Designed miniproteins, single chains. Designs and how they scored, part 81

Each design is a single chain, and the fold is of that chain. pLDDT is the mean over its residues in the fold that is shown.

## One batch from the design tools (miniprotein)

Design m2798
Fold by ESMFold2-Fast:
Structure m2798 (fold): chain A 73 residues (1-73)
Amino acid sequence: LAAEVAEEALRILRENGGAFVPLSELVRRVAERLGLPQSTVRRALSRVFPLLVAAGVLEQRRVGRTTYYALAP
């Protein structure tokens, strides 16, 4: 489940052409595509995305209260 959620989020980030996407928007789009509750998606991404940022796969930015993610160059 967590792997499927992460793969779909990465697909959305690729479709976005390297621009930053708010976490809330990623959660919503993944939930819609996989037919899962947003709470389930948010929990899975909260576990996986910090590891992908540490591995250099993703970039994270925080603007105010909003967290954004993009594929690392």
Scores: mean pLDDT 84

Design m2799
Fold by ESMFold2-Fast:
Structure m2799 (fold): chain A 91 residues (1-91)
Amino acid sequence: EEEELQREYRELSRMADEIITAIKNGDEEKAIELIRKFTERLVELAKRRPDLALYGADLLEQVAEIAKQYGHDKVAEEFRKAAELVRKAAL
Protein backbone atom coordinates (compact mmCIF):
# COMPACT_ATOMS: atom_id res chain seq x y z
CA GLU A 1 0.00 0.00 0.00
CA GLU A 2 2.79 2.48 0.89
CA GLU A 3 4.73 1.32 -2.20
CA GLU A 4 1.67 2.02 -4.39
CA LEU A 5 1.22 5.45 -2.76
CA GLN A 6 4.88 6.37 -3.38
CA ARG A 7 4.54 5.24 -7.01
CA GLU A 8 1.53 7.57 -7.51
CA TYR A 9 3.42 10.53 -6.00
CA ARG A 10 6.35 9.80 -8.36
CA GLU A 11 3.95 9.72 -11.33
CA LEU A 12 2.68 13.22 -10.47
CA SER A 13 6.30 14.42 -10.14
CA ARG A 14 7.03 13.09 -13.65
CA MET A 15 4.08 15.07 -15.03
CA ALA A 16 5.46 18.21 -13.37
CA ASP A 17 8.90 17.48 -14.88
CA GLU A 18 7.34 17.31 -18.38
CA ILE A 19 5.82 20.77 -17.83
CA ILE A 20 9.18 22.13 -16.58
CA THR A 21 10.87 20.74 -19.71
CA ALA A 22 8.33 22.52 -21.95
CA ILE A 23 8.96 25.79 -20.05
CA LYS A 24 12.76 25.45 -20.38
CA ASN A 25 12.35 24.78 -24.12
CA GLY A 26 10.26 27.97 -24.48
CA ASP A 27 7.18 26.00 -25.59
CA GLU A 28 4.55 28.03 -23.70
CA GLU A 29 1.66 26.55 -25.73
CA LYS A 30 2.66 22.99 -24.78
CA ALA A 31 3.26 24.04 -21.16
CA ILE A 32 -0.27 25.52 -20.94
CA GLU A 33 -1.76 22.35 -22.51
CA LEU A 34 0.11 20.14 -20.02
CA ILE A 35 -1.00 22.38 -17.10
CA ARG A 36 -4.65 21.96 -18.14
CA LYS A 37 -4.35 18.16 -18.41
CA PHE A 38 -2.51 17.94 -15.08
CA THR A 39 -5.10 20.20 -13.38
CA GLU A 40 -8.02 18.13 -14.76
CA ARG A 41 -6.38 14.95 -13.43
CA LEU A 42 -5.88 16.51 -9.98
CA VAL A 43 -9.47 17.81 -9.83
CA GLU A 44 -10.70 14.28 -10.66
CA LEU A 45 -8.56 12.94 -7.79
CA ALA A 46 -9.51 15.72 -5.33
CA LYS A 47 -12.50 14.04 -3.62
CA ARG A 48 -11.19 10.44 -3.76
CA ARG A 49 -7.49 11.20 -3.15
CA PRO A 50 -7.16 14.67 -1.58
CA ASP A 51 -3.59 13.77 -0.50
CA LEU A 52 -2.51 13.37 -4.16
CA ALA A 53 -4.50 16.44 -5.26
CA LEU A 54 -2.85 18.64 -2.60
CA TYR A 55 0.59 17.24 -3.49
CA GLY A 56 -0.13 18.07 -7.14
CA ALA A 57 -1.19 21.60 -6.15
CA ASP A 58 2.17 22.03 -4.38
CA LEU A 59 3.92 20.83 -7.56
CA LEU A 60 1.93 23.39 -9.59
CA GLU A 61 3.14 26.17 -7.25
CA GLN A 62 6.76 24.97 -7.59
CA VAL A 63 6.48 24.93 -11.40
CA ALA A 64 4.89 28.43 -11.29
CA GLU A 65 8.04 29.70 -9.52
CA ILE A 66 10.24 28.05 -12.18
CA ALA A 67 8.15 29.58 -15.00
CA LYS A 68 8.55 33.01 -13.37
CA GLN A 69 12.34 32.51 -13.13
CA TYR A 70 12.41 31.76 -16.89
CA GLY A 71 10.43 34.96 -17.64
CA HIS A 72 7.08 33.28 -18.38
CA ASP A 73 4.91 35.39 -16.05
CA LYS A 74 1.59 34.51 -17.75
CA VAL A 75 2.36 30.78 -17.59
CA ALA A 76 3.33 31.20 -13.91
CA GLU A 77 -0.04 32.91 -13.25
CA GLU A 78 -1.89 30.01 -14.92
CA PHE A 79 -0.03 27.56 -12.64
CA ARG A 80 -0.99 29.56 -9.53
CA LYS A 81 -4.66 29.66 -10.61
CA ALA A 82 -4.56 25.90 -11.28
CA ALA A 83 -3.12 25.24 -7.80
CA GLU A 84 -5.93 27.30 -6.19
CA LEU A 85 -8.57 25.44 -8.23
CA VAL A 86 -7.18 22.05 -7.15
CA ARG A 87 -7.02 23.06 -3.46
CA LYS A 88 -10.62 24.30 -3.63
CA ALA A 89 -11.76 21.04 -5.28
CA ALA A 90 -10.06 19.02 -2.50
CA LEU A 91 -12.26 20.69 0.12
Scores: mean pLDDT 81

Design m2800
Fold by ESMFold2-Fast:
Structure m2800 (fold): chain A 88 residues (1-88)
Amino acid sequence: MTEAQKFLKSLIDEIEQRALDMLTPEQQAEIDELIKKRNELKKYLKELQDAFGETEEVERVKKEIDEINRKISEILKEPFDQAMEELA
């Protein structure tokens, strides 16, 4: 790794740690449930693609995974924004 890469990794690690410390137990539980559902959908998506290729059902499942990713991002947005602001 270059010195610039080491610096960026250190900064990212500090932002991540601060953001995690800002999550409530309720927010952590909600994220855990969303991740579990996303992983189940990803497994189902792989099985569908392996069996049938690219179909309307595959497109629907991809959109559902995207919606879950959006929800996770919304929960994490304020903690990450606050962590970045505190480090600025």
Scores: mean pLDDT 78

Design m2801
Fold by ESMFold2-Fast:
Structure m2801 (fold): chain A 95 residues (1-95)
Amino acid sequence: MEELLKELREVAEEAIEVFEKEGLLELAKLVKELRDEIEKMVKTGDTSEEVVNKIKELIEKMKELVEKEKPSEEGKEAFEKLLKKVEELLSTLGL
């Protein structure tokens, strides 16, 4: 778990940097919010439906903005890497 959380922070930071460099500030903000929610969930052990649904809502909002704002290939790759790491972490929690 600790290693997955560290890896999540690293892929989130990568995505934030790429999005900020491209002027996609709302996407960068949503990545920060997603990272913070998952970190809180892992630290508190709160896997309630409310927390899980908030994470899913943030992911859906980011997917919508990626479709709308058309980030670079680098930004798309960073986003896909982030989503895979989130899925791995949630799977490890039995979600």
Scores: mean pLDDT 83

Design m2802
Fold by ESMFold2-Fast:
Structure m2802 (fold): chain A 84 residues (1-84)
Amino acid sequence: MLKSVKIDIEVKSDGENSVVSVTVTATNKDGTVTVQKGSERVPMKASEVYKLLKENEELMKENIKKFAGAEEVEINIKRFEDPS
């Protein structure tokens, strides 16, 4: 039923902590699009969170494809300087 799932993860520096923002875009085969957003403060430096996410990117992609049954899975992880 799902055509694609796109997960955009943004890691922003907040001193010794990080703010992780996640946007999940799911597209059905009929072209219907659902967007969900969330953010969480993590008591880790942005560089550490980013490294952990990048190290697990392929595993996350495989798991999402397997459990969501999507034809296409895309994960984008970006690190940003300080929240504006």
Scores: mean pLDDT 78

Design m2803
Fold by ESMFold2-Fast:
Structure m2803 (fold): chain A 83 residues (1-83)
Amino acid sequence: SSAIDKLRELIANVDKMSPQELLDEVNRITSELVKDLESRGLYEQAAKIKALTSQLHFEVMFLNASKEKVRSLLEEIIKVYEN
């Protein structure tokens, strides 16, 4: 999907973004992924993506997460979506 392609591009560009820019893009892309999954009745996968997105937000805002940790969480979102 185009949203997954955007998420893969985001992973490649994590080092070039501010924390706020990263969170804004994550929220935009994951909203599209969630809507797609819910439209197909895949509510459990949609809920897992919402949980991972909330975790990523918390890790970036409150725990000063490394770029490697951010990439790992974004890759897990892709894995959940493609499962």
Scores: mean pLDDT 87

Design m2804
Fold by ESMFold2-Fast:
Structure m2804 (fold): chain A 101 residues (1-101)
Amino acid sequence: SEAQKKAKELLERFLSEALALVKEMEKIAPLSAAQRSALHKMATVLKMLVDLNANTELARKQVEAYGDDLIAAATTEAQRALAQKLKDLALQTMNEIEKIL
């Protein structure tokens, strides 16, 4: 559907912007296994929201929880700020997808 195409475009934009933020985090310090796990889980939830038209309220809670895990796993204030931006970007993208689907 056209809505599905738009949702995929929003997901692709998020993944691109998230990759840039991850690269900035890696310049500060190597990512821990916990940080990599949180990032993977967050991306998976957003992909499932687009592909399966999954429950948006459950997806929001999961993205918030994994975003909080990413922030908590940060070892520097600079990484924590980037993790917060990534969490905010994920939630904003999810809200935009929810309006379309």
Scores: mean pLDDT 86

Design m2805
Fold by ESMFold2-Fast:
Structure m2805 (fold): chain A 56 residues (1-56)
Amino acid sequence: GDSTIRHLSSRLSGRPAEKATLTELNRAVNDYLKRNPEMTPEEVGLLVQEIVREHR
């Protein structure tokens, strides 16, 4: 839900990553959530973890 989305977005924004990379990550996450609004919190968490791992 929205609380989970805000929590994950906050974690991405709070991480010491390059601004450009962080913006791209946030855009990608939001795009996936818009296309799949019924995505489970677990699926969103896994997606965020994979994106962070690849771009960190």
Scores: mean pLDDT 60

Design m2806
Fold by ESMFold2-Fast:
Structure m2806 (fold): chain A 62 residues (1-62)
Amino acid sequence: SREEELQRVLAEVEEIIREKGPLAGMEYINQTAAKLAETDPELAKEVKERGVELVQRAVDAR
C-alpha cells in the first residue's frame, strides 16, 4: 500500500540520517521524492513533508 511504501522510505531516511547525517538524509529525500513524483505525486509530497520533519528533528537534536 501507499502507507507501507511511505513507512519504508521514512525508515531508510532515518537510517541515512543516523549513519551519514541530516544533509545526506535531505539529499536522499529530494532524490526519492523527485523519482516518485513521476508515478505517484501524492506519495512524493508525503515523503518530502514527513522526511523534512525527520531532518529538522535531527538538526534540532530533539
Scores: mean pLDDT 83

Design m2807
Fold by ESMFold2-Fast:
Order: sequence, then C-alpha cells, then structure tokens
Structure m2807 (fold): chain A 94 residues (1-94)
Amino acid sequence: MEAAKEIQEKVEKMLKEGYVPSEEEIEEAIKTIAEKFLAAVEGDEEARKEVIEALAILATRILLLLKEGKEEEAEEIERRVFEAMREAVEAARA
C-alpha cells in the first residue's frame, strides 16, 4: 500500500533528524487514529494526512523503545494503535 511507504519515509526522516516523540504526542497520535482512521480509509484527504502523520509518530516511538530494550512499552503502544483501528472498523460495520 502507498500509505505504508509514506509512513516509512516519514519515520526514516524523524529518526535521521533525532526526533523523539513526547508522551503527549503519543496520546494525541492514538486519539487521531481513533477519531479519523475510518474517514481516512473512506477517502477524506485531510483525515488521511493526519492519520499517516500519527502512524509515523507512533512507529518512530516504537522503534526507539525497541532500540532501548523497552519491549513492554513498545508492545503497549502497538496494542493501543491496533485497538483504536479495530474499534473504528467495527463501528463502520455496524
């Protein structure tokens, strides 16, 4: 998917520039996924841009945590992201 490439390119840039997402940025990114993921999938261009940015921030934090050996913290973020995406999709199917 083209979105996966866009996320990867943003993550590589963030890591290269030494960007470390804050706790507040992680919380906002998860909230963006929960609120805007469905609209992004359905073709809302603004929602798509926000979701891709949020996913890049979350992926960057996960990679940094894994590099530091903080696997449990990385797994918690991954779980929260999947739960937010799953709930958005389930709501659309109801």
Scores: mean pLDDT 81

Design m2808
Fold by ESMFold2-Fast:
Structure m2808 (fold): chain A 63 residues (1-63)
Amino acid sequence: MMHVYLQNVSREQMEAALRAAEELIEQGRRVEITVESFDDSMSEAEKEELRARVEELNARSAA
């Protein structure tokens, strides 16, 4: 299992991490992403969207 910890992450970095994780899941690998913080340039709505996408991806990887 690959664990990825993200801190003070930008929208672009988050999108890149999600794409990389999706590729690993397609290859049959287990991935878990933990986001400690987002940078302050993102709105709360964007942060909630990204948190939901991370939870969905982690759930799909765990299944």
Scores: mean pLDDT 80

Design m2809
Fold by ESMFold2-Fast:
Structure m2809 (fold): chain A 95 residues (1-95)
Amino acid sequence: SMDDLDELTTVVRSSMYLHLILHLLSRDDMVDAVRERARDLGLSQSQIDQIVDLFLQTLDETEEKIKGKSLSEQLKIIDESVERFRQQVAQVLES
């Protein structure tokens, strides 16, 4: 649903800022937070695994793209990456 999508997108956005900009969360902490939220939303194990895989792919691509960028550009890249993740997760939730 759109409500589930919004909750997952919020967790991912917050986790990426805390990890990539503030360095307050580890990669494992982010994965755990995303997995926990997906479980709390009642998603199937297959959907949880797909969402985690998409998140890790998005995180790796975003981490590479922000290298050597200003803070302003890093924030723009993160927001773009999160929006792309949202679109991909919407397809998983429709299945």
Scores: mean pLDDT 86

Design m2810
Fold by ESMFold2-Fast:
Structure m2810 (fold): chain A 84 residues (1-84)
Amino acid sequence: SDSDRQRAIGMLQVARSQAIQGGDQQGARLIDIAIRRLQQGDIDGAIRDLHRARDTIRRHYQQTGDPNSRQALQNIDRAIDLLQ
């Protein structure tokens, strides 16, 4: 629904900020691409981009242990759940 899409976008904006705070510029960029796809109504494309973002941020978290990366992953998972 449009309500779930808007909530997902809000959660992804938080996740993007968290990725930036954790020093993960690549992860933040991939989240931003997913947000733009959702704004354009491409839900399936956004979900694929979010899986790529998740993989990138998970690698960064494994290397750094940064809690911002863990929080970003949680917000991405919640956003994917809202979109499915």
Scores: mean pLDDT 91

Design m2811
Fold by ESMFold2-Fast:
Structure m2811 (fold): chain A 80 residues (1-80)
Amino acid sequence: LAELVKEGVRAEAEALGLPVPSDEELEAAARAAEERVADDPLRMRALEEMVLATLARLAGDEEAAEAHLAKFGALREELA
């Protein structure tokens, strides 16, 4: 999960034309995300699907983005 969060933050910063966060900032963000979902496997999977959807969208792969968002939606329904 940490690697996906780092890649998501980096890709989004690049897409927005913002400076890419430092390795320390990326590591802190990834650890914070992992910590928030560490006690809930469904939340961890939901976060993973959200990051994958964002990466696919930024890459221009709308089909993959839609597939990952659908999985995220299903996981959110299970969490309710």
Scores: mean pLDDT 75

Design m2812
Fold by ESMFold2-Fast:
Structure m2812 (fold): chain A 74 residues (1-74)
Amino acid sequence: SMEDLLELALILARRLAQESRTLSEEELRKAVENFVKTLKELKASKEIIDEALAELERLDPRAAAIFREVLEKE
């Protein structure tokens, strides 16, 4: 369900933010690209993508900036 997908997206965003503290910029970019790819493969709505981005921005503005950049490349 979309509710379950939102919950999963938020869990993944929080985990990414926690792990980002130990990652290089290159490793973080790859992790963000994989996260975006996963959301797309699961056919996440714009609302779910926006909620995941908001959670990342709250926890790690660096990861959120990379997430915005990855989305803009499409």
Scores: mean pLDDT 85

Design m2813
Fold by ESMFold2-Fast:
Structure m2813 (fold): chain A 90 residues (1-90)
Amino acid sequence: SSLDIFEKVFNKNFPNEKVTVAQLGDFFKDLGVPLSKVESKVLFKSLRLYVLETNPEYIYRKPLERFLRSLITSDTAGGQEVRELLERAK
């Protein structure tokens, strides 16, 4: 399932309690979506806002995992796009 693929790729890229912008870039590269340095920074800032993280250099793994899992299981267009991306990353 998309969640099983997500769990494997997420655990591979985020083994520690904190997630950096560089690790986020590597995560999306593993999903077949290479991001530029600028795109990675913009996405990281947006994710910090969604998980209410005040530190500019990292986000905590557990809030990030909860947010991404909720997006993957959502019936939104964004959720559908992420599910399709995960299925292609097999």
Scores: mean pLDDT 77

Design m2814
Fold by ESMFold2-Fast:
Structure m2814 (fold): chain A 94 residues (1-94)
Amino acid sequence: MASPEEKEKLIAEANELLAQVEQLQKERDELKDKLSEEEYKELSTALGQAIAHVFKGQSAARAGDLEKAEEHINKAKEALKRAQEILEKGKEKL
């Protein structure tokens, strides 16, 4: 059985991940001329996947499906990790 604290924690975590997406989108745009067209597309795809999973995680948490919420939050984290790796590789070209 999910506690109200567990539900609020997952929603807060999802909001933090959205803030990280916004930061990485800004860094992507700052590095546009340093990234290949393929790297920019892969980065944008990974960020889009992270956003989609964050919203699905929030919806599941609000519905009380904490198992599904945690699954989507973890998938959002993996997508953000992929985005970060692409961005770091792009920075190495500087």
Scores: mean pLDDT 83

Design m2815
Fold by ESMFold2-Fast:
Structure m2815 (fold): chain A 89 residues (1-89)
Amino acid sequence: MKEEILKKAREVLQRASEAMTRAETLSPEEAARAIGRMTGVAEDAKRVIEEAEKASEEEAPELKKRMEETERQMDEAVAYVDAALARAA
């Protein structure tokens, strides 16, 4: 369980980094909105990593739910960036 949570959290951080770079080409308003959301989600992912490294297996189900929520929020932020870039093309 913990290894899956850590893997997903690291994937979220990587996706955030890549999407933030792409978001820099958006309008200032859209870039600020997207980057703000991605930064918050990335901070949540970092906290999940810290908690997962210290957590017992008994705590893993709650961390998994939190990770799934963080993953959904990142998916929404990345989709927003990709859709905005497609409209600007």
Scores: mean pLDDT 78

Design m2816
Fold by ESMFold2-Fast:
Structure m2816 (fold): chain A 89 residues (1-89)
Amino acid sequence: NVERARELAEELEADPNPPLETLVELAELAVALLTERAKALIAAGRMSPEEAIAHLERLKEWVAAAPLPEEVKAAALAALDRAIAEIAA
């Protein structure tokens, strides 16, 4: 959803120092949008579940290495774990 991604970008631009709770919510929403996109691509036959899981596993590696607040990192990693479980089911 391009519109939703734009909304998230505008939110970050409007407040470059948002509260930690807002950053956690935005990270969870971003993972949810990526998960919905992956499911849509799988349903359309444009991506295998294995490819989607590989992409999400790679995102977990990048998030774990990123210089993010620990709460944001933990929320994103937990959301990615749930996304991988959903696609694997």
Scores: mean pLDDT 77

Design m2817
Fold by ESMFold2-Fast:
Structure m2817 (fold): chain A 67 residues (1-67)
Amino acid sequence: MAEEYIKELEKKAKEGDKDAQKKLLFVYITLERLDEAEELAEEMYKQGIINEKEYNMLKTLIDSMKA
């Protein structure tokens, strides 16, 4: 089920799996879990997985979806 898949991605993302982090971010945005998407994007930026430009683009997208 989708719920089990999300939990598996969350575990892998916490373990530092970059592919799982990117997939989880996409899933959170698609499901409109915008607060979780924003928190994950910030963590990815702090870890150097995404750069400042990518982080700002994601933040702008998430903010536009909240409006």
Scores: mean pLDDT 80

Design m2818
Fold by ESMFold2-Fast:
Structure m2818 (fold): chain A 57 residues (1-57)
Amino acid sequence: TKEVLKKLAEHLRTFNDPHANAAADRIEAAKSLQEAADLLGTSVGALRETARQLGLE
């Protein structure tokens, strides 16, 4: 869980975009996948699927 959030945030930072960096910071501060999903306006399932597709599982 925490490791997935860390890797997802790292992936967002590779875009070198201020908006993506801000989103990455918020994801890293999240205490759970549910909180991160809520902050991104998505679902835990969608977030896990994205992580899976990026090889971040």
Scores: mean pLDDT 74

Design m2819
Fold by ESMFold2-Fast:
Structure m2819 (fold): chain A 65 residues (1-65)
Amino acid sequence: GSASVGAAGAYAAGGNEEARELAERAGKHFTQGDSEAAAEGAREAGLAAGNEEVAEQSYKMALKG
């Protein structure tokens, strides 16, 4: 959950500002209790960073809580 979203944010910060913004939005959704929106945002951040496999893994990890 929160650890997966935090990891996606750290990854995005190192590679791409668009991915970072998407990761921050995912984090906000998670803190608001919307795990599905948080997972979707984490996937979008991974895709914006240019790594589809990482996007899928981040999505699955975020959904697990």
Scores: mean pLDDT 67

Design m2820
Fold by ESMFold2-Fast:
Structure m2820 (fold): chain A 59 residues (1-59)
Amino acid sequence: SSSIVGENLAREIIREKLPDASDEEILEALQEVRKTGPITPQTAEEYAEEAIEIIEKKR
């Protein structure tokens, strides 16, 4: 589905920008971002940036 593709793209963007982020940190941040709307291939970059900000704020 489009949501799976979008989430995989967002995860790859997060891993590239924050290579030290754990899978758990990424999952928790993406769960927060999903409250705003579905992560699609079209929104993956925007939502990845929001997830990165969430992870950085918790550090």
Scores: mean pLDDT 78

Design m2821
Fold by ESMFold2-Fast:
Structure m2821 (fold): chain A 58 residues (1-58)
Amino acid sequence: SRDDAVQALAAHIQATAAVDPATAHRFAQKEVDELLADPSKLLSASPAVREILQPVLS
């Protein structure tokens, strides 16, 4: 589930920010790890990011 969340978030970051895959993947890993450590961070995420990650963390 963590790897699935990272993959989905990395794809979203690439689509919205036009960054390279390595940069998107690095940001996705950090964000997912921070959310797993503190799920309340999901409330401060954008609606699109919340939609991507909420099913994986629920």
Scores: mean pLDDT 76

Design m2822
Fold by ESMFold2-Fast:
Structure m2822 (fold): chain A 63 residues (1-63)
Amino acid sequence: RRERLEELARAVAERTGVPFEQALRAVETLDADPSASDREIAEAAGISVEQARALKRVYEELL
């Protein structure tokens, strides 16, 4: 499970330009609550709402 989240976070980071640590926090948030809002993801990861929206879209494509 942890290794899968790290793999997803790397792919998301590369595609969105979000730093790996912030991408990992966002991916962990989405894994725990798939219905998390863009704002909740942005606050948890320390990124913008626009970055959170793009990141969420990429994450859904990788599932």
Scores: mean pLDDT 81

Design m2823
Fold by ESMFold2-Fast:
Structure m2823 (fold): chain A 62 residues (1-62)
Amino acid sequence: PSPEALERLRKILLEKGLTPDSVITGEEAVEILREAGLPDEVIKEVSKRDKITVDELIALVL
């Protein structure tokens, strides 16, 4: 992913009040990644998850 997309992701997470330990649904994670403009390959990987932590989400997109 581009540095700009990662910066958008960070900003979205902060604006939503999410912490690294926050557990979100895969559906919510997919919506956040689409809003940040991350590539479909990353979004598809996250869509396989029922739940994911914010920390895990960041690790998957790096």
Scores: mean pLDDT 80

Design m2824
Fold by ESMFold2-Fast:
Structure m2824 (fold): chain A 59 residues (1-59)
Amino acid sequence: MEETERAARRLAELDPELRETAEIMRDTAIQLSKNPGGRTLASLMTRALRGMAERVEKK
């Protein structure tokens, strides 16, 4: 869970225009992670947030 929050924060810092999107994805991933059926999607969303942050940082 901490990873999701860090990824979303990093993305928002790198691209302020994506801040709202990052926050929505973070909150959704956290809610999904509370349900067994949602954990795979929550993990995918965390990876997507991290990947977006890495791509923005690299340009």
Scores: mean pLDDT 75

Design m2825
Fold by ESMFold2-Fast:
Structure m2825 (fold): chain A 60 residues (1-60)
Amino acid sequence: SLDDILKKQEDDSLKNLENWMKRQGLSDDQMQRSKKSLLEGIKKNEEILKQKLRQQLLNS
């Protein structure tokens, strides 16, 4: 489902960010804040995507 695809993309994005931050030597608190910020941004973008897809279906 779309939700399954989006959840996999969330997990991959968070893993990629965590791996990058570890290579940069960031602290656990910095990593936690950055991951929270990224996840909030991802959730916002997912909602926008879902709304756009719904609008496109209604305009067909």
Scores: mean pLDDT 82

Design m2826
Fold by ESMFold2-Fast:
Structure m2826 (fold): chain A 87 residues (1-87)
Amino acid sequence: SELEERVREEAERFVKEQKEKIEEAKATHSEEEVRKLVRELQREALRLGVEMAVRLGLREEAIEDLRALYEKNNDPVYKELIEELEK
């Protein structure tokens, strides 16, 4: 479907841009700053993935996956995203 194709294109573009940002940061920033950037980019990737799942009609499945990740990792970002999706 056109929606699935657009979601794929957006995801591929995002991954490419993220990789370029990380490589640029490795050349110009400290290890500590690069680790901070990677964590921030991972959170952006998670949020984009959830948004894409909602657009594909997989909201309930996204909530269940986030609950499993929260149980495993206890990272508050998963809980925040669950609360946003349940509203």
Scores: mean pLDDT 79

Design m2827
Fold by ESMFold2-Fast:
Structure m2827 (fold): chain A 75 residues (1-75)
Amino acid sequence: MELSKEEQETLTKIAAQVGEKYREGLEAALEAGDKKKFEELVKEMAEEVLKRAVEAGISEEKAIEWLRRQGYKIE
């Protein structure tokens, strides 16, 4: 299903806020060459975005589709 402009804007804001929280950890993992740690942090970041999106009234299905389009790996 297509996301509305309002839903996309909300998801983008949430992702930016969550991304800032994980930025230092992601950079440290990249500098250390720790691919497993990087992947773990990306999963945690995606899960937090999903949780916040649902709290904001966006359906879980729409949030997952948006995250996949942004390149996040979700199980």
Scores: mean pLDDT 78

Design m2828
Fold by ESMFold2-Fast:
Structure m2828 (fold): chain A 79 residues (1-79)
Amino acid sequence: SAEVEAELERARREFAEIKEELKQAKTPMEITKVDVRAIALLSEVYIRGKQLYKKTGDKSALEELEKEIERFKEELKKL
């Protein structure tokens, strides 16, 4: 659905922003601040996915967001 696609695009944008900030972080403190925000964002995206599933009955949103979350976690380990 359009709501599912919009949430996936939003999550991808937010994850891309965190990755870019992490690439620009130069000090341990800057890296720590970005990491804390990344952890908060992971929880927020998952909760939004669960709420969308409850609202629509369409589990595909939650499943696709879980895939995006796992991809983001793996990409963060490489940065």
Scores: mean pLDDT 83

Design m2829
Fold by ESMFold2-Fast:
Structure m2829 (fold): chain A 86 residues (1-86)
Amino acid sequence: SEVEELKKEAEELLKRAERLVEQARNRTAPLAPSVIDEALELAEKALELFRYLQEEKGVDMSEGLKRAEEVLRRAREVRERLGLGL
């Protein structure tokens, strides 16, 4: 179903964002600033998909929204540590 496909896409985007945040934190990423910017973009897209599913499709995405917000918070903290403006 469309709901199941969008949920899977949102979860995959969020997992990728989480991985990129961890890579930037551990200084294993070759380009830490660009990596964190990509993580922010992916996490924001995941948040939008979870919000769409909850608001437009009536699916409980409370945990997905919470996880996406947490990833965004962590990504912003890493960005601040790198001396990058918001």
Scores: mean pLDDT 81

Design m2830
Fold by ESMFold2-Fast:
Structure m2830 (fold): chain A 88 residues (1-88)
Amino acid sequence: MDLVAEINEGMSLIAIAVLEKYGEDLGVIVRDGVEYRVFKVESTATTGKPGLTAVLTVEAAKKPENLDLPSLVEEVAVPYTEELVEEI
C-alpha cells in the first residue's frame, strides 16, 4: 500500500482550499505569451530521506475564449509543512 498516496489525498484537499482562497491571484498564468485559466490544482508527494517533497500540479485551460480542453499542466514545488498535515 502506498502511504504517499494517502498523504497526497489529504494534500489535494488542502491544495483545493488554497486555490479557492487565493484563486483570484492564481486565476491566470502566462506561458510563452499565452494566458491560461487555472481551474485545477493537485498535490503530489514523494517520500525519501530526509522527508517529503510536495509538488502542486496546476492544470489550466487556455483563456480567454471557448477553449474548454485542458492544454497546460504546471508543476510547482511546495515545501512540505505541518500546516499541510493538520488539514487532513
Scores: mean pLDDT 49

Design m2831
Fold by ESMFold2-Fast:
Structure m2831 (fold): chain A 89 residues (1-89)
Amino acid sequence: HHHVKEAEKHLREAERALDDGDYEKARKHLEKALIHLLKAIGYSEEEAKKRVEESPEKAAKEIIRETTATKPEIAQLAARVLSLLHRLR
């Protein structure tokens, strides 16, 4: 699906930014990945942005909780985002 592919693209860009030591760019791409994952599970763009702005870590955990049983590919992407967020400052 479009949103899952966009989330994966942003996750790859975040991983590259971390390899380059660009933590600000990595954070922005992780936030964009979360917005796309929330949209993939039915949130509007406005609702997704609000949740990620409030707490990216909480948004990632919520996606994992909602998708582990039904959409494991989305849960796995959100878990990867959460892992990378924990590696940022």
Scores: mean pLDDT 87

Design m2832
Fold by ESMFold2-Fast:
Parts: C-alpha cells; sequence; structure tokens
Structure m2832 (fold): chain A 73 residues (1-73)
C-alpha cells in the first residue's frame, strides 16, 4: 500500500514537473510571437488555448499530488 502510493506520488510529481516545464516553454514562445511584427493572430490564439488546457491539467495533477502526499503521511 505505502509503496504503491509512493510510486503513484513519484509518477504524478514527474507529470507535474513535465507540465510546468511545457507551460513555461509555451509561454516563452507566446511572448516571442507577440513581440514579432509579423505575428499570426490565429497562431497566438491557438497557443493561448493550448496553454489554458495545460494549466487546467496542471491543476488536476496538483490535486492528485496533494492527495497522494496525504496518504503517505
Amino acid sequence: SMRENAIRYAAASLRKIGLETEIELLRRRLEELKASPDADEEEIAELERRIREMEEELKRVEKEVAELKKKLS
């Protein structure tokens, strides 16, 4: 039980780090696109949508990590 929860916690924590890293990279890309004088508004809108979707997924993963942490206490 505790080992299973520890493995799930490790997996969820890695997924959280992965999402945080991807969101940071996408936000940097969004800033670069917005700074470009030839920026495509459709490309900007699509990237903003993708960032929002990943931020919602991150919220779900953060809740999972918090619940697993409680089970390991």
Scores: mean pLDDT 87

Design m2833
Fold by ESMFold2-Fast:
Structure m2833 (fold): chain A 66 residues (1-66)
Amino acid sequence: AAEAQALLEQARARKEGGIAKLKAEADRAYAEDKEKGEQMYKKLEEFTAQADADLAAAEAELEAAL
């Protein structure tokens, strides 16, 4: 159970940190080149969807371990 809990916490931290970093990069790119910025925002959306899926999987592992 402790291992599954640690994975859940890691998944949450990875999601929050990754979103913050990608958003900052996308905002910067958009200010310099709108097309590149739009591509970066799309990558941010894809990352967020994947991070949500990873988080759901970690939650399911914790639930199965209980």
Scores: mean pLDDT 80

Design m2834
Fold by ESMFold2-Fast:
Structure m2834 (fold): chain A 67 residues (1-67)
Amino acid sequence: SDAATVAALAPLLTHPDADVREMAIGILGTLGAAARPAVPLLEAALDDPHPSVRRAARQALANIAAA
């Protein structure tokens, strides 16, 4: 279920590997409204040290807000 996917992906937003964080954020963005519980974690990712992760977070938040 989307809720189970969100719960599984949320811990990956703090993973030490930036590629893993970017992937998890991208998948959360595709889930739209179902990913709303992850919004506080995605907002934290806007301050991520890696530019690719910050871009992914902005895109995911825009997709979730549009859903």
Scores: mean pLDDT 85

